# Ledger of designs, part 103: designed miniproteins, single chains

Each design is a single chain, and the fold is of that chain. pLDDT is the mean over its residues in the fold that is shown.

## One batch from the design tools (miniprotein)

Design m3587
Fold by ESMFold2-Fast:
Structure m3587 (fold): chain A 96 residues (1-96)
Amino acid sequence: SEEELKKAYEIVKEAVLNNKPLDAKFKMGLKYLLQKIAEKNNLKPVPLEYYDKLDNAKSLEEALEIMYDFLKENNLPVPETLDPKEFLETVEKLLS
């Protein structure tokens, strides 16, 4: 739902902007955003291997690389850097 998407985005945005550790809640938010990006862009469901990779990610940089690999595979725009602000901008554009 739009309310769940807004809550997930705010959790991820707050965690990113405040440099919070990549805990289970942050990872859940990232997985939910990836799922919603796939739905909003009429893509096939995210393969389970991407969720497994995100669950095993040790840093935000690793998590962003995993998410960007999915975006690239589906010919979606990806930032040239792993800058957290560019990540948030990219997510907002893909969910609009």
Scores: mean pLDDT 86

Design m3588
Fold by ESMFold2-Fast:
Structure m3588 (fold): chain A 91 residues (1-91)
Amino acid sequence: MFDKILDAQSDLAAGKLPAELEEELREVAERYMAQGKPDEAVAEVAKLLAKHLGGELTGSPKEIVERLKEELARRRAKLAKEAGKEVAELP
C-alpha cells in the first residue's frame, strides 16, 4: 500500500502520471460518463488529482485538470534540461 503511494509520487516527480492513478482516473471518468454525468466525472477526477498532489491544485475541476497538465509538462521539461546538463559533464 505505502510502496504504491511512494511509487506514484516518484512518477509525478518525473512529470508523468503513474499507471495505477491513470487507470483510476479513466475508470472514474468512464463510469460517470456512462451515466451521462460529464460534470460529475470531471469533479471526481479533480478530487483524485488533488488528493494525490496534496492540495497543490486550486480552482474549478476543469482548471485543476489543466493546471495538472501544465505541472507535468514543467516537470518533464526540467528533467530534460537536467539530463542534458548531466550528459554534457560526462567524459
Scores: mean pLDDT 63

Design m3589
Fold by ESMFold2-Fast:
Structure m3589 (fold): chain A 75 residues (1-75)
Amino acid sequence: VSELEKEVEEAIERIRNAKSLEELEKAGKQASRYADELAEKLKSQGKDEEAERFRKEAEERMKRAVLEATARLEA
């Protein structure tokens, strides 16, 4: 497991556990950035298909975490 992969997972957890909309925005930006960095690293190694799969999975997980946290914070 790469360092960036761990960072993405941790950032998604921060999204879920955000206590304010400001924390949610911060966590979302961090998660997107780490996902982009990992995808670029995979592409630089010629693993374009792996990068695409990872990006799709990370994006879906981030979307769900954001929706859940937003609903919780606005409820």
Scores: mean pLDDT 79

Design m3590
Fold by ESMFold2-Fast:
Structure m3590 (fold): chain A 55 residues (1-55)
Amino acid sequence: SEVDRVVEMAELFLPHLSPEQQAQVRAEVARLRAATTPEERRAAMDRLDGILRQA
């Protein structure tokens, strides 16, 4: 699924991020997995993309 793909990408980048960025990524992955609406999933994915683009 798209969620699983995004989580896999986040996990691949995790070791290359700062501890603060790692914590942010883990929090957004948890939000993405807990999301019950398409809007919540989109918001979490957008935040993850922002963190990963900064790295």
Scores: mean pLDDT 79

Design m3591
Fold by ESMFold2-Fast:
Structure m3591 (fold): chain A 90 residues (1-90)
Amino acid sequence: KKVEELKKKLEELEQKARDAMLRANFAISNKDIDTAEKYIKELEKILEEFRQLAEESKDNPELRATVERRIADLEDAINYFKKKLEELKK
C-alpha cells in the first residue's frame, strides 16, 4: 500500500481524534454526561481505526512508530475522560 495514502489516513484520524477529544472535554466541563459518553465512544472507535492503521503500516517502521505513539496518547486520553465521567456520575 502507498505510504502517502497511509499518511493521509493518519492525518484524518488525528483530526477526528482532536475534534472528539475537544468535544468530550467540553461536555465534561459542562457536566453533560450524555454528550461526554457519546464522544468517549467515538474516541474508542477512532482508537480501533488507529490500531488498524498500525497493522497496515507494518512495512513502514517509522510510520508505524508514529501511529503506535498516537494509540498510546489516545488510550491515556480515553482513560482520563472515563475517570472524569465517573466522578460526574457520583
Scores: mean pLDDT 86

Design m3592
Fold by ESMFold2-Fast:
Structure m3592 (fold): chain A 85 residues (1-85)
Amino acid sequence: MFRKPSAAEEAEIREAAARAEEHLALAEEALDAGDVKAAEEHLKLAADAINTLAPHEDTELGFERQVELSMRLLRVSVRLIIAKR
């Protein structure tokens, strides 16, 4: 089902995932602090990083990271919508 990524591609996937995780964590921290503007900016950067995983979705690593991060992005997005009300 999945193809085997090269070592270079695995590194690229891990770097993209790490960037997304960092921005999602910062967005969550901003929401906890009531900083809606900072949360919006970090959420945008997280989404941009997740989008760089799309070419790697035919690898198991890329697919798993994309699904995990997309679900977390959705949860943080819902929190942001609630916080703006």
Scores: mean pLDDT 87

Design m3593
Fold by ESMFold2-Fast:
Structure m3593 (fold): chain A 92 residues (1-92)
Amino acid sequence: AEENIKKAREALEQGKFDEAIKYIDEALKSDDPEVQLEAINIATEVALKGDKETIEKVLESLRKALDSKDPEVQRKAIAGILIAIGKLLEKE
């Protein structure tokens, strides 16, 4: 969980978006809402920097975050989805 957040951040800084998404998906499996929220923050940053294919992968990860029982995690996932969709629309 916490280790996955660190690896996702490092991958994002290096422009390794597929690796970042892999670690985001693992972090989202955590039962800790703080870990899930940080994973959503990183996913949103990946969407803002990535290409169309990367944004589509981020949307799948954020959709999974909507299954969280935590209302803050659900709200953050919705916000991330809207940002990702907005960025996707700018590319076409």
Scores: mean pLDDT 85

Design m3594
Fold by ESMFold2-Fast:
Order: structure tokens, then C-alpha cells, then sequence
Structure m3594 (fold): chain A 101 residues (1-101)
């Protein structure tokens, strides 16, 4: 479901923060937001701005919540498969961030 992929994306970003530090969580969310932005300008831009501003205010949780929102908004616009692809992008971004830490 769209909600389940959004939750998994959020959990992936939290995991990046736990394993590789807050910057890894932020980088994962930014990468997800960029993917969403390519699919839908409005959804991706809101998620991207939220990731930057929310991370500054709230750290790892500030990165995680926008990641879930990016997957949710992409799914709402383009269906469950689009939300799944956003979640898969979060998984790849987490792996890349951890490898760089």
C-alpha cells in the first residue's frame, strides 16, 4: 500500500541516521525528494524543501518525516507502484550514504 511504502521510506531514513549519523539521514531524504521531483514537480519540491528546513529544526526525525511524505505524495499522484519506486530510491540512498560514512 502507499501508506506502507511511505512508512518503510521513513524507517529507512531513520536507519541511515542510526547507522551512519544525521547527515546520512538528510542525504537519503534529499535523494528521495529529487526522485519525487522528477516524477512530480509539486510533490517533490514540497518534500525537498521540507527535508532541508525540517532537518535543520529536528535532525534525523526532520529528515525521516519528509521522506515518508515524498513517497506518500508520489503515490497519491501516480499510484502505489510510484510510491514503491520512491521507497526503493530511499533504500538505495541509505546504502550509498552508509557506504560514504
Amino acid sequence: SIKEYAKKAEENVRRAGELAGPQAARDATVKMAEGAYKASGDAGEQAYLGARTSFRAHGVEGAAKPAGMAAQLTGNAFGEDASKKAYEASQKAVEEAIARA
Scores: mean pLDDT 72

Design m3595
Fold by ESMFold2-Fast:
Structure m3595 (fold): chain A 71 residues (1-71)
Amino acid sequence: MEAEKEEAARATTEEAKRLIEELSSESIRTLAGAMARLEAEAAADELKKSGAEKVGELGDAEIARKRAREA
């Protein structure tokens, strides 16, 4: 029923809200850093795949991957 689904959605939203509220700015930064690292690794993998055509950009992707790991 919609009422049960809405109650579950509200409970989930309240849980998420409390988790976000309890998360420090450091925790948010850590998550952002992890996401940036995954994006940099995905970009590096794609550039490596096209290797011959994007040899110069591959080096840039590896630098970006190092920067993401430091974050």
Scores: mean pLDDT 64

Design m3596
Fold by ESMFold2-Fast:
Structure m3596 (fold): chain A 77 residues (1-77)
Amino acid sequence: SLVEEVKRAGSFTLRLTYDPETGEVVRIEVQVLGNKEWIEIDEETKKELLSLGEFLVFGWDDQQRPNTKVLTYWRKE
């Protein structure tokens, strides 16, 4: 499962796409460290991944995609 892949890898990246009119998140995608694919997930799955441990978080705006923010999570320890 995606959760088991994240537990094994210890790092993942979220890509959040926003509606420019409302500021609401319209798409959530995750890439697990070592994988090339981006997988679309829901808000519940995002919350589950964020609960797997303590992470260092680095965020930036995606220069190649409008209205998109990238957040990389690295497990502490």
Scores: mean pLDDT 85

Design m3597
Fold by ESMFold2-Fast:
Structure m3597 (fold): chain A 73 residues (1-73)
Amino acid sequence: MEGVERILREEKAEEVVVRIDVSNTLETSQYVESLGGHILLLGEDFIIARVPKSALEELGAHPYVKSIELYEL
């Protein structure tokens, strides 16, 4: 997933804030939390969360995850 690869290349912090576009927010939010992430905002088709960088590849492989992008302002 290109978004994940870019974050892993460019971001130096151990935790990142990301926007995750999803097909199911409830189940995906529970999965994010199971990987050590913290939900900041739930939308209808997206999640904003702080996640460990080590969790990004596993999160990006989830079938309900459509894209992951660094949530920068």
Scores: mean pLDDT 79

Design m3598
Fold by ESMFold2-Fast:
Structure m3598 (fold): chain A 86 residues (1-86)
Amino acid sequence: DPQALLEQLRQRLADKGRQLRSQILSLQDQLQDAYVSGKWTEEFRQQLQQQLIQLLEKELKELLEQNAPDKKIEAVENSLSLIRSS
């Protein structure tokens, strides 16, 4: 569920810079617009997947550089694995 993944990303990015939150909110708005307008297509799903992968990889890099707790790192890695397998 892309909406559940976006909410999970927002929770984990709570301490991140403003720009990452703006990107997550923008993706959430695009997701809502696509569902409401019936424009949820294979191409839109693939674009969303690629954008989410890029944001998750950026979050993972920042967590590793900050020596974040293993549980936070594992949560991001699990989200990346789930999105990559979709």
Scores: mean pLDDT 68

Design m3599
Fold by ESMFold2-Fast:
Structure m3599 (fold): chain A 95 residues (1-95)
Amino acid sequence: SVEEVIKRLEEIAEKLKTANLEEATKLVEEAIELLRKLLPTALTLSVEELEAIVEAAERVAEAAREAGVPPELILELETEIGVLKIVLAVKKVFP
């Protein structure tokens, strides 16, 4: 469910604050997979749900940078966030 995805992204962002590099890398890979699985249904989500997902995912990206996760993996995460931000922008203009 969307609520479970948001909750897990928030848990990942928090865990990244104390994770070692190996743990941090796995957490970011999990976040990317969660966003990729959600993307095909993104247009069916509410504006509020999409905003919550984007906010949680951006917190994951910030924590991942601080944890020293490889730039290539951070770029993958930011790319998935960027696609969701485009969907959100479209939904705000064309409700």
Scores: mean pLDDT 88

Design m3600
Fold by ESMFold2-Fast:
Structure m3600 (fold): chain A 61 residues (1-61)
Amino acid sequence: LQEQLQKSIQESKEKVPEAARRSAEEFRRRGYEVDEKDIEEITKSGKNGVEPGRQAALEEG
């Protein structure tokens, strides 16, 4: 049981960092400042299927 959970976590860890990195680079290209904390939040938001940081910034605006 724990082995299947670890596999899902590892698969998410491998895929999510790449997606988070790409999103962070896009934000930087658009002139947004992205800190390490933001990257971690993007990784966490990706797990919930919520748009990373971008949607939060849009909602605040």
Scores: mean pLDDT 58

Design m3601
Fold by ESMFold2-Fast:
Structure m3601 (fold): chain A 100 residues (1-100)
Amino acid sequence: PSEEEIEREIIISFIRMLASLVKQLAKQANTKENAEIAERFEEAVDRAVERLRARDYEGALRALDEAKELIEQLNLSEEDKKSLVNLVDLIKARVRELAA
């Protein structure tokens, strides 16, 4: 596989790990509002993965920005939100490097 293909699949793996973590934290908070936001987050993440595989890096970054906004709306501790937002920013940085 190409270096671009390897990096893209690594980024997708990070996105999937992030989605799993958000789903787990949302379940622990056990609110209807968090469940609805977590579902929207999963949809945004699925769009980001689809766009990455399509080599639409601009679309992937847009979907990741949507995911970041949804994290801010979750009823979680400030520490958990900050950690999740930092993970999205690290993923976005890798997508930007891939797009360059």
Scores: mean pLDDT 85

Design m3602
Fold by ESMFold2-Fast:
Structure m3602 (fold): chain A 78 residues (1-78)
Amino acid sequence: DMEELKAALPEIEEELATTTNPDKRLELELVLKQIEEGVDAEYELKKEILKKHGFPEEEAEELAKLPAEEQYKKLKEK
């Protein structure tokens, strides 16, 4: 729900500004991308981010369809 995600935007931005945990920052960055670009528009961007972090295209396509939390979990396992 984009409306619900946008309502959380100030909290997410505050956490990004204050957190020093790189894993938490990555998770928040993916959530921010989802809010800013919209779900449809960011599918390609999420896929590119996942590929940049070393996932092959097929795996990145699958992961880009999942929520940011699941994407972060897979990135952390890498």
Scores: mean pLDDT 70

Design m3603
Fold by ESMFold2-Fast:
Structure m3603 (fold): chain A 61 residues (1-61)
Amino acid sequence: SLEEIARRISEETGLSENEGRAAAVLVAEGFSDEEVIALLVSNGVSEEKARKAVELARRLL
């Protein structure tokens, strides 16, 4: 589920569950990796953590 994916992203990256959920939802909706990274970074997430969140979302979806 997206909730479980959000929780795992949060655990692995140190992001909030809301940030992890945002990454999972955007990836599931068909946004590109670069679009998702750019959105997370614009909301205060580091580029390194944003890239890891997107990678995890793709593995878990």
Scores: mean pLDDT 85

Design m3604
Fold by ESMFold2-Fast:
Structure m3604 (fold): chain A 55 residues (1-55)
Amino acid sequence: MRIATPQEIVDLARQLFPSETDPARLAARVAELIRTHLPEEEIERMTAEATALIA
């Protein structure tokens, strides 16, 4: 994905890694997806918002 809401990124991570039930691991997966698919300016904001949704 190019640009998505933090909720969409979290949901995508859950769909791609359904066995990840640990919030810390899921947050790491979400951050990895953000870093690979979004520009630097979006990475900081999306990572903060998505990890807040998981925590």
Scores: mean pLDDT 73

Design m3605
Fold by ESMFold2-Fast:
Structure m3605 (fold): chain A 67 residues (1-67)
Amino acid sequence: GERAAHFAAQLARLFGAEAEAEVLSPTEARVTVTGPDGRVGEGIGRGPTPEGAAAQALGRALRKAGV
């Protein structure tokens, strides 16, 4: 779980954002993003790996945060 969380946080920083990631199962993750303007977005992702699920969740969270 910790590697997926670190991966999401590092990617979010490339967009000037902060991210918190939770691995809910081996195939599902939740990511909450705070964008540079303070807008908050949350996403849930699914995939065959925790890292893949976190990547999908991050993409959805970034869109909702206006990034």
Scores: mean pLDDT 76

Design m3606
Fold by ESMFold2-Fast:
Structure m3606 (fold): chain A 92 residues (1-92)
Amino acid sequence: SEEDREILRAILEAVLARADEAGLSEERKRLLLENAAAWTLAMLLDPSSQEQLDRLYEIAKEEIERRNYVPTPEEQAWIDEQLALVERNLAA
């Protein structure tokens, strides 16, 4: 859904904002995104995780705003790749 897409995008952007601040390598950033996307997918599929997911979404929005984070073109491509993979898994 559009809501699921928005939640996932915010979480992935927040992860990259934190990773960029920490000076992590491209390889480590990509691994963190893959893990964050997989974990978010698991929460989206589990009704008992909805409160945790809502809380993570609020935290993610605050982190993005605080850092004035804007993805690089490369980071945006990685985010879009994870969004497409999760959407395919949610549709299955």
Scores: mean pLDDT 84

Design m3607
Fold by ESMFold2-Fast:
Formats: sequence, structure tokens, C-alpha cells
Structure m3607 (fold): chain A 70 residues (1-70)
Amino acid sequence: SMAEAKALAERLNAADAEERERLIRETPVELLVAALPFLDPETFEQVATFLRAVHGDRVGAELDAIEAAR
């Protein structure tokens, strides 16, 4: 949901480097993608880089669209 995506984005933006890495690894990919528009630039780059590296074949086109809209 939008509320879950925003709540995750708030947690990712506020997290230290170690907690952010853990949240990225433990969160379902669909929820990570939904959170992208609400992330700070630094956090966005970290999450987008992870998604391209691990799930690029599934979410690459959606990531490109989200980046173009920022």
C-alpha cells in the first residue's frame, strides 16, 4: 500500500548504513520499488543500485521510468 511504501521510505531515509543495508535485503522487492519516489537522493541511489544489481531483469524498466520522473 502507499502507506506501507511511505513508512518504509521514512525508515530507510532515517537509518544508518548498517540498518539500511539490512532493510534493503529483508524487504520484498515490490515494496522497495514502491518506496523509491519517497527516498532522499542518497538513499534512492543505494536502493536503485541494489535493485538493478539483484533484480535488474524484473524491475530495470520501472527503475528507468521512476528515475526519469524525479
Scores: mean pLDDT 84

Design m3608
Fold by ESMFold2-Fast:
Parts: sequence; structure tokens; C-alpha cells
Structure m3608 (fold): chain A 111 residues (1-111)
Amino acid sequence: MAPAITPEAVEALLASLEAARAELKAAGRTLEGLDQAIAGVRGLIETLLLETLGLSPAEVREVLALLEAGRVDEALALVADRADPETREVLRLLAAALQRYLAERREAEAA
């Protein structure tokens, strides 16, 4: 059974990921914290797309590629007919978190 995913539940999960990341950063494990946060957000997006929206693995890969590229409006357009406004808000929150962590990861690799 797919879990009920609400914006409030996603905000709570993202806050937990950020708290865990902050603890790892304080311990000098910044890259590990970023990698865990990226994996966590990707997993939440994949679960939402596969189990809640019923997308195929090919559709999930396309949506994730668009979200990771920052093409959020295009990703949302692909699911517009399947996702209610609450689910689209959940995807926007997850996309924003994913973009932030990917940008920080790229900055850390360039340093």
C-alpha cells in the first residue's frame, strides 16, 4: 500500500534529512551528509512517482532527469493529468531540496 504523502509529511521528512545532514557536517562528514540527503530525496520522489502516481520506470527516469536538471515546470507537466495540486506541491518541495543538495555537492567537488 502506497503511503499517504502530504506537503506537511514531506516538510517533516526534509527537516529530518536536514537535521541529520547538519549533524554529519558538524562531525566533518559533509560529503556523506550530502550524499545521504540526495539519496533520501531521490527515494521519496521515486516512491511518489511509482507507487502513488503509478508511473512506469521509464516515466520516473524522465521526471527525475528533468527535476535534477532544474526543469521543474516540465517535470510537473508530465504528471499534471495524474497529480492533484497537493501532489504537485510535494514534488516542488522535493525538487527544491534535490536542486539545493545537488548544487552544494557540485560546489564541494569543485573546491
Scores: mean pLDDT 78

Design m3609
Fold by ESMFold2-Fast:
Structure m3609 (fold): chain A 71 residues (1-71)
Amino acid sequence: MMTVGSLVGMLFSGRKSDSEIADEISKDTGMSRSNALRLIDIIRDPDMQDLVYSLLDLPVDEAYKILMERV
Protein backbone atom coordinates (compact mmCIF):
# COMPACT_ATOMS: atom_id res chain seq x y z
CA MET A 1 0.00 0.00 0.00
CA MET A 2 1.47 3.33 -1.06
CA THR A 3 1.39 5.96 1.73
CA VAL A 4 1.74 9.74 1.27
CA GLY A 5 5.13 9.51 3.06
CA SER A 6 6.47 6.96 0.55
CA LEU A 7 5.12 9.11 -2.33
CA VAL A 8 6.84 12.24 -0.91
CA GLY A 9 10.08 10.20 -0.65
CA MET A 10 9.80 9.15 -4.32
CA LEU A 11 9.05 12.69 -5.53
CA PHE A 12 11.96 14.34 -3.68
CA SER A 13 14.51 11.54 -4.36
CA GLY A 14 14.67 12.66 -8.02
CA ARG A 15 15.05 9.05 -9.24
CA LYS A 16 11.72 8.99 -11.16
CA SER A 17 9.85 11.55 -13.27
CA ASP A 18 6.42 12.85 -12.19
CA SER A 19 4.95 10.83 -15.11
CA GLU A 20 6.54 7.58 -13.84
CA ILE A 21 5.35 8.27 -10.27
CA ALA A 22 1.82 9.08 -11.56
CA ASP A 23 1.80 5.70 -13.38
CA GLU A 24 2.78 3.95 -10.09
CA ILE A 25 -0.02 5.76 -8.19
CA SER A 26 -2.52 4.71 -10.88
CA LYS A 27 -1.40 1.05 -10.70
CA ASP A 28 -1.42 0.98 -6.86
CA THR A 29 -4.72 2.84 -6.22
CA GLY A 30 -6.71 2.61 -9.48
CA MET A 31 -6.70 6.43 -9.55
CA SER A 32 -6.72 8.07 -13.00
CA ARG A 33 -3.36 9.38 -14.26
CA SER A 34 -4.75 12.96 -14.33
CA ASN A 35 -5.81 12.68 -10.65
CA ALA A 36 -2.38 11.21 -9.77
CA LEU A 37 -0.65 14.17 -11.47
CA ARG A 38 -2.93 16.59 -9.58
CA LEU A 39 -1.95 14.89 -6.30
CA ILE A 40 1.76 15.31 -7.22
CA ASP A 41 1.13 19.05 -7.87
CA ILE A 42 -0.53 19.40 -4.43
CA ILE A 43 2.40 17.61 -2.71
CA ARG A 44 4.89 19.93 -4.50
CA ASP A 45 2.92 23.07 -3.48
CA PRO A 46 4.77 24.86 -0.64
CA ASP A 47 1.47 26.25 0.71
CA MET A 48 0.13 22.69 1.15
CA GLN A 49 3.12 21.26 3.07
CA ASP A 50 1.55 21.44 6.57
CA LEU A 51 -1.58 19.58 5.37
CA VAL A 52 0.51 17.03 3.42
CA TYR A 53 2.69 16.34 6.50
CA SER A 54 -0.45 15.69 8.59
CA LEU A 55 -1.39 12.92 6.09
CA LEU A 56 1.98 11.10 5.73
CA ASP A 57 0.73 7.83 7.31
CA LEU A 58 -2.45 7.66 5.18
CA PRO A 59 -2.89 5.60 1.99
CA VAL A 60 -2.54 7.78 -1.12
CA ASP A 61 -6.17 7.28 -2.29
CA GLU A 62 -7.61 8.25 1.14
CA ALA A 63 -5.31 11.31 1.36
CA TYR A 64 -6.39 12.40 -2.14
CA LYS A 65 -10.06 12.47 -1.03
CA ILE A 66 -9.17 14.63 2.02
CA LEU A 67 -6.99 17.01 -0.05
CA MET A 68 -9.69 17.43 -2.73
CA GLU A 69 -12.27 18.39 -0.07
CA ARG A 70 -9.93 21.15 1.27
CA VAL A 71 -8.33 22.50 -1.94
Scores: mean pLDDT 80

Design m3610
Fold by ESMFold2-Fast:
Structure m3610 (fold): chain A 72 residues (1-72)
Amino acid sequence: SSTEKDAERTLDTVERLLDEAEKSSGLERDILLSMAQMGLSVLKLTAKRTKLSDKIKERYKKAVERLEKLIK
């Protein structure tokens, strides 16, 4: 579905932002992490309205875990 494809594209962006944050430091890292958190928040709202595949839900969970580890 188009919603599934939109969620996949958002996750692709979030995962790239997390990859860049892992290689960054200081203010740049903080901005990248904030952008990733916003993307994950949008996905959480989408999941409340629409059934997403197990693949997307697993990718979302892993991205949340990565973000939480990087914020510390």
Scores: mean pLDDT 87

Design m3611
Fold by ESMFold2-Fast:
Structure m3611 (fold): chain A 135 residues (1-135)
Amino acid sequence: EEKFLKGLIALDNGDYETAAKYFVEAAKENPLLLPYIALVVREAVRQGDFEFAELIAKEALKADLYGIAAFVVSQLVRAGKHDLAAEIAKQLAEKVVKDKRTNLIPLLKRLADLFRQAGDTETAEYLEKAIKELE
């Protein structure tokens, strides 16, 4: 896919904003690219490039690709970046509630459990409140 390749070129040049936009747009046009976007996110977080992971999550939310944003949150929690993960998770929950996406309740429950396991009770309770607003 041309947009995915443009994303890789932008990433290689350090243009994270352009890379995030192309990767998310590529996944929006071709869902078969979702596993490759997941690899890009994992590698960014592994290298400590949390700004790029955040940019991917923000572009994903703008594109209604909630699963990508949730995946970024999960990778950031695993990396110990709890504050950034909480910020993105709250934005995800707010958008899910605003868009009335009741089919995403299981996703929010998994994220709430993830934050509880990580010791972030406040973020877990925020997500649980969002779930109740959707019920």
Scores: mean pLDDT 90

Design m3612
Fold by ESMFold2-Fast:
Structure m3612 (fold): chain A 58 residues (1-58)
Amino acid sequence: GGGVELTPLEAKVLMLYLKNKDKNITDEDIAKELGVSVSTVRRAKENLLAKGLLHHHH
């Protein structure tokens, strides 16, 4: 905690997931919103999970 470096894409992906957590937003929905490929969103999501910024069920 305290200083996680995010790319602009990673920050936008994170914000969309957090804003829409109750809507079960898909990688394809995020890709469409940001105008990027699904593979680009998946890599950003994996980086966010590795950084502990996205969570799974405990």
Scores: mean pLDDT 76

Design m3613
Fold by ESMFold2-Fast:
Structure m3613 (fold): chain A 92 residues (1-92)
Amino acid sequence: VQAELEALIAEYRAFAAAVEADAALYAALLRYDAGEALSEAERAQVEAVLARVEALRRRGAALKLSAELGKAVDAAEITDEKLEAYAEELRK
């Protein structure tokens, strides 16, 4: 979990740096955050960035849930059935 979290943070930082290096894309993202109208091309680029951020966020949430599950396993007797149910939750 720790190694996966560190890898996720490194991946996010690399992605953020790449977005910041693209001045036009970064400007479009700032206008999107301000609620301003975007061109179709700018909207497509912003949607691609948001989809990437959402994917990274979901992976981060799964890692946090996995860490919480680890604490619960240590604190309580959890059956294989409950562990499989939690694993299925993480796959969604």
Scores: mean pLDDT 63

Design m3614
Fold by ESMFold2-Fast:
Structure m3614 (fold): chain A 57 residues (1-57)
Amino acid sequence: MDDEEFLRDSSALVDALNEAGLTYGREYRDKLAKEAGLRLADGASVGEVAEWLREKV
């Protein structure tokens, strides 16, 4: 597992979730975070999930 690359990609994901929270509020951000977790479990990359979140904001 590439810890350094994962941490950098995770930062982009966190930034996208923070933007969603600012736009829709914390409850919607938490819902998107849960959906992001499901997408990661389905094999999506952290970067792909971050881009998906950007489309939701």
Scores: mean pLDDT 73

Design m3615
Fold by ESMFold2-Fast:
Structure m3615 (fold): chain A 79 residues (1-79)
Amino acid sequence: EIRISEEQRNAIARVYVELKLEGEEVTAARVLERLRERGIRVSKATVSRALAEFEKQPMFVLIQPEIDEGIELIKRAVS
């Protein structure tokens, strides 16, 4: 099976989150542009597949450890 690398998946996920937080429209073309600016090479098909997966499932499915760490830090700040 041809699988996207963990590094590529995490990079796409990070750009997706950044665009959402900035209030930008998330499109495969815009994600590709941001990844290209960061020197990350992925195909448009790979990005489109990842974006479809992110829309079906919350980001926690792909970057659960990072999200869990973020939640823990927020809990510490609020406590």
Scores: mean pLDDT 66

Design m3616
Fold by ESMFold2-Fast:
Structure m3616 (fold): chain A 115 residues (1-115)
Amino acid sequence: HHMLSIEEALELLKSKDPNEQLYALRLLAQHPDDPRVIEALKEAALNSKDKEVQLAAVRMLGELAKTDPRAIEALAEIALNSKDPEVQELAVRMLEELSKTDPRAKEALEKIKKK
């Protein structure tokens, strides 16, 4: 096949090479209507061993959250559960920006601040 399917991109995201993980994230972000994409970005942000991959996944979720509330929920989970303080801070900042226009992001921030 001349291009990767979503299934192939999800498999590539399991690579130990950060460059392959970043490429997979970029491919998945082109298919925001597939429910597997938000989950894959969330897992990359929480579980990747490469900080740049984690941060890239958070930024992509922030962009998707402008049109998809599932990405707001994913950002909230990352802010609560990430073990990297810079990844947590980026997720919080994305939610703070979104909270200016989306009440769901404001509610997510209040929940995070109580934990």
Scores: mean pLDDT 83

Design m3617
Fold by ESMFold2-Fast:
Structure m3617 (fold): chain A 78 residues (1-78)
Amino acid sequence: MKELEAEINIALMLMILGVAKIMLKNGKKISEEEAEKMKKRLDELVEEVKEIGSEEQVKEAEEIAEEAKKVLEELVKL
């Protein structure tokens, strides 16, 4: 159960990253406030994975969050 919950959280983070990358490719700008709210959600998802996930799942979640945050920062700069 907990492993599945960690995978679901990782999948949600991947969805956020994927959507952000599509928006960046399409030149769709977001506000700094929207970016900060999404970064906070990513941090909350990473924290949940840290509580219930394996070391491998935690590393994956942290890597996805860092990539997603970089894309969100680029969306604000557009």
Scores: mean pLDDT 86

Design m3618
Fold by ESMFold2-Fast:
Structure m3618 (fold): chain A 67 residues (1-67)
Amino acid sequence: MVDPREVAEAGLRREGLPEDLIERTTRAIEAGDLVALNEVLEELVKRYPEKAERIGGSVSLALGTVP
């Protein structure tokens, strides 16, 4: 069984996103805080629109393993 946080972290890091944004995303996933998760994802997409699909895919894969 793969840790959802680890899946999201690996995916976002592979896309070369800033460590602070990766950390905020993984913390939101760990806390189950969908509001905080949406806020940081919106910031990621605004800063890296060319990676929006890959960012969404990485988070969707991670969330698909959360109860």
Scores: mean pLDDT 74

Design m3619
Fold by ESMFold2-Fast:
Structure m3619 (fold): chain A 102 residues (1-102)
Amino acid sequence: MIKLYLVILETENEEVALKLAQKVDELAKTIPGLLGTYVTKIDGVYRIILIFDSEEAAKEAEKRIKELIKTFSEEEQKQIKISVREETDPNTLAGAEAMLKS
């Protein structure tokens, strides 16, 4: 059974989202088990989604991203939310696999 682990970063600030996306993409590519990265904007909220094949890789990414966020200003840090989720929905898994193989 395929399980994916998502590290999700959320902000309502476009400038913070762009800065975060660039720095997180560079950092995340150094972590084993990264399958892909996506950026979405829904209802004024920017989400940077990192997809991992293991919980251990996702937790390592979360740790490094939290350390990276501490290098931002206190004002920028207050605008960033981070969460980690296990994804087992077959439709979401199929969509992620299609994007990674195209």
Scores: mean pLDDT 76

Design m3620
Fold by ESMFold2-Fast:
Structure m3620 (fold): chain A 95 residues (1-95)
Amino acid sequence: LKELAEEIVELAERLAEAAKEEMPEEGERIVTLAEGILRAVELEDYEGLAILAEELIRVAKRVAEETKNPEVRELAERIVELAKKLLEKAKEILK
């Protein structure tokens, strides 16, 4: 989980930089959600982790659909894939 969360944070920061002129608020929101996910993993807050991961998937999916920048789209799609993997792992722990 921690390695996935750290990778999501790195991708979120890259997306925010690439999107800073087109979608600055969405980029900042993605970074905030990614940082929250990493903190939830470190605190073993798997319920909070699942909520944050679902929100990150929603926001990143919207960014991928709305962006005109192919780099931002690629980063957002990758964040969605990793966040889905993290969400499934969190749900497995909560069972």
Scores: mean pLDDT 86

Design m3621
Fold by ESMFold2-Fast:
Structure m3621 (fold): chain A 70 residues (1-70)
Amino acid sequence: MGEYEAMAENLGVSVENAKDLVELRKLKAQEAKAAGELGSFGFFAKDAKESKELVEKAAEEYRKRKEEEA
């Protein structure tokens, strides 16, 4: 299975949320590179509750970025 399905299963979220997470990570990686923060820019969570909250935050952040791009 693909990257999205593995992430969705690990985080206990939908494939769509995992897809948004991957796209947000790519955007954050570009921003971290520009800011010189290559070692600690990643999305991470210590437990299932944090994972779900981080997924929701990621989806919202990704939507805001789409809005700014439009």
Scores: mean pLDDT 60

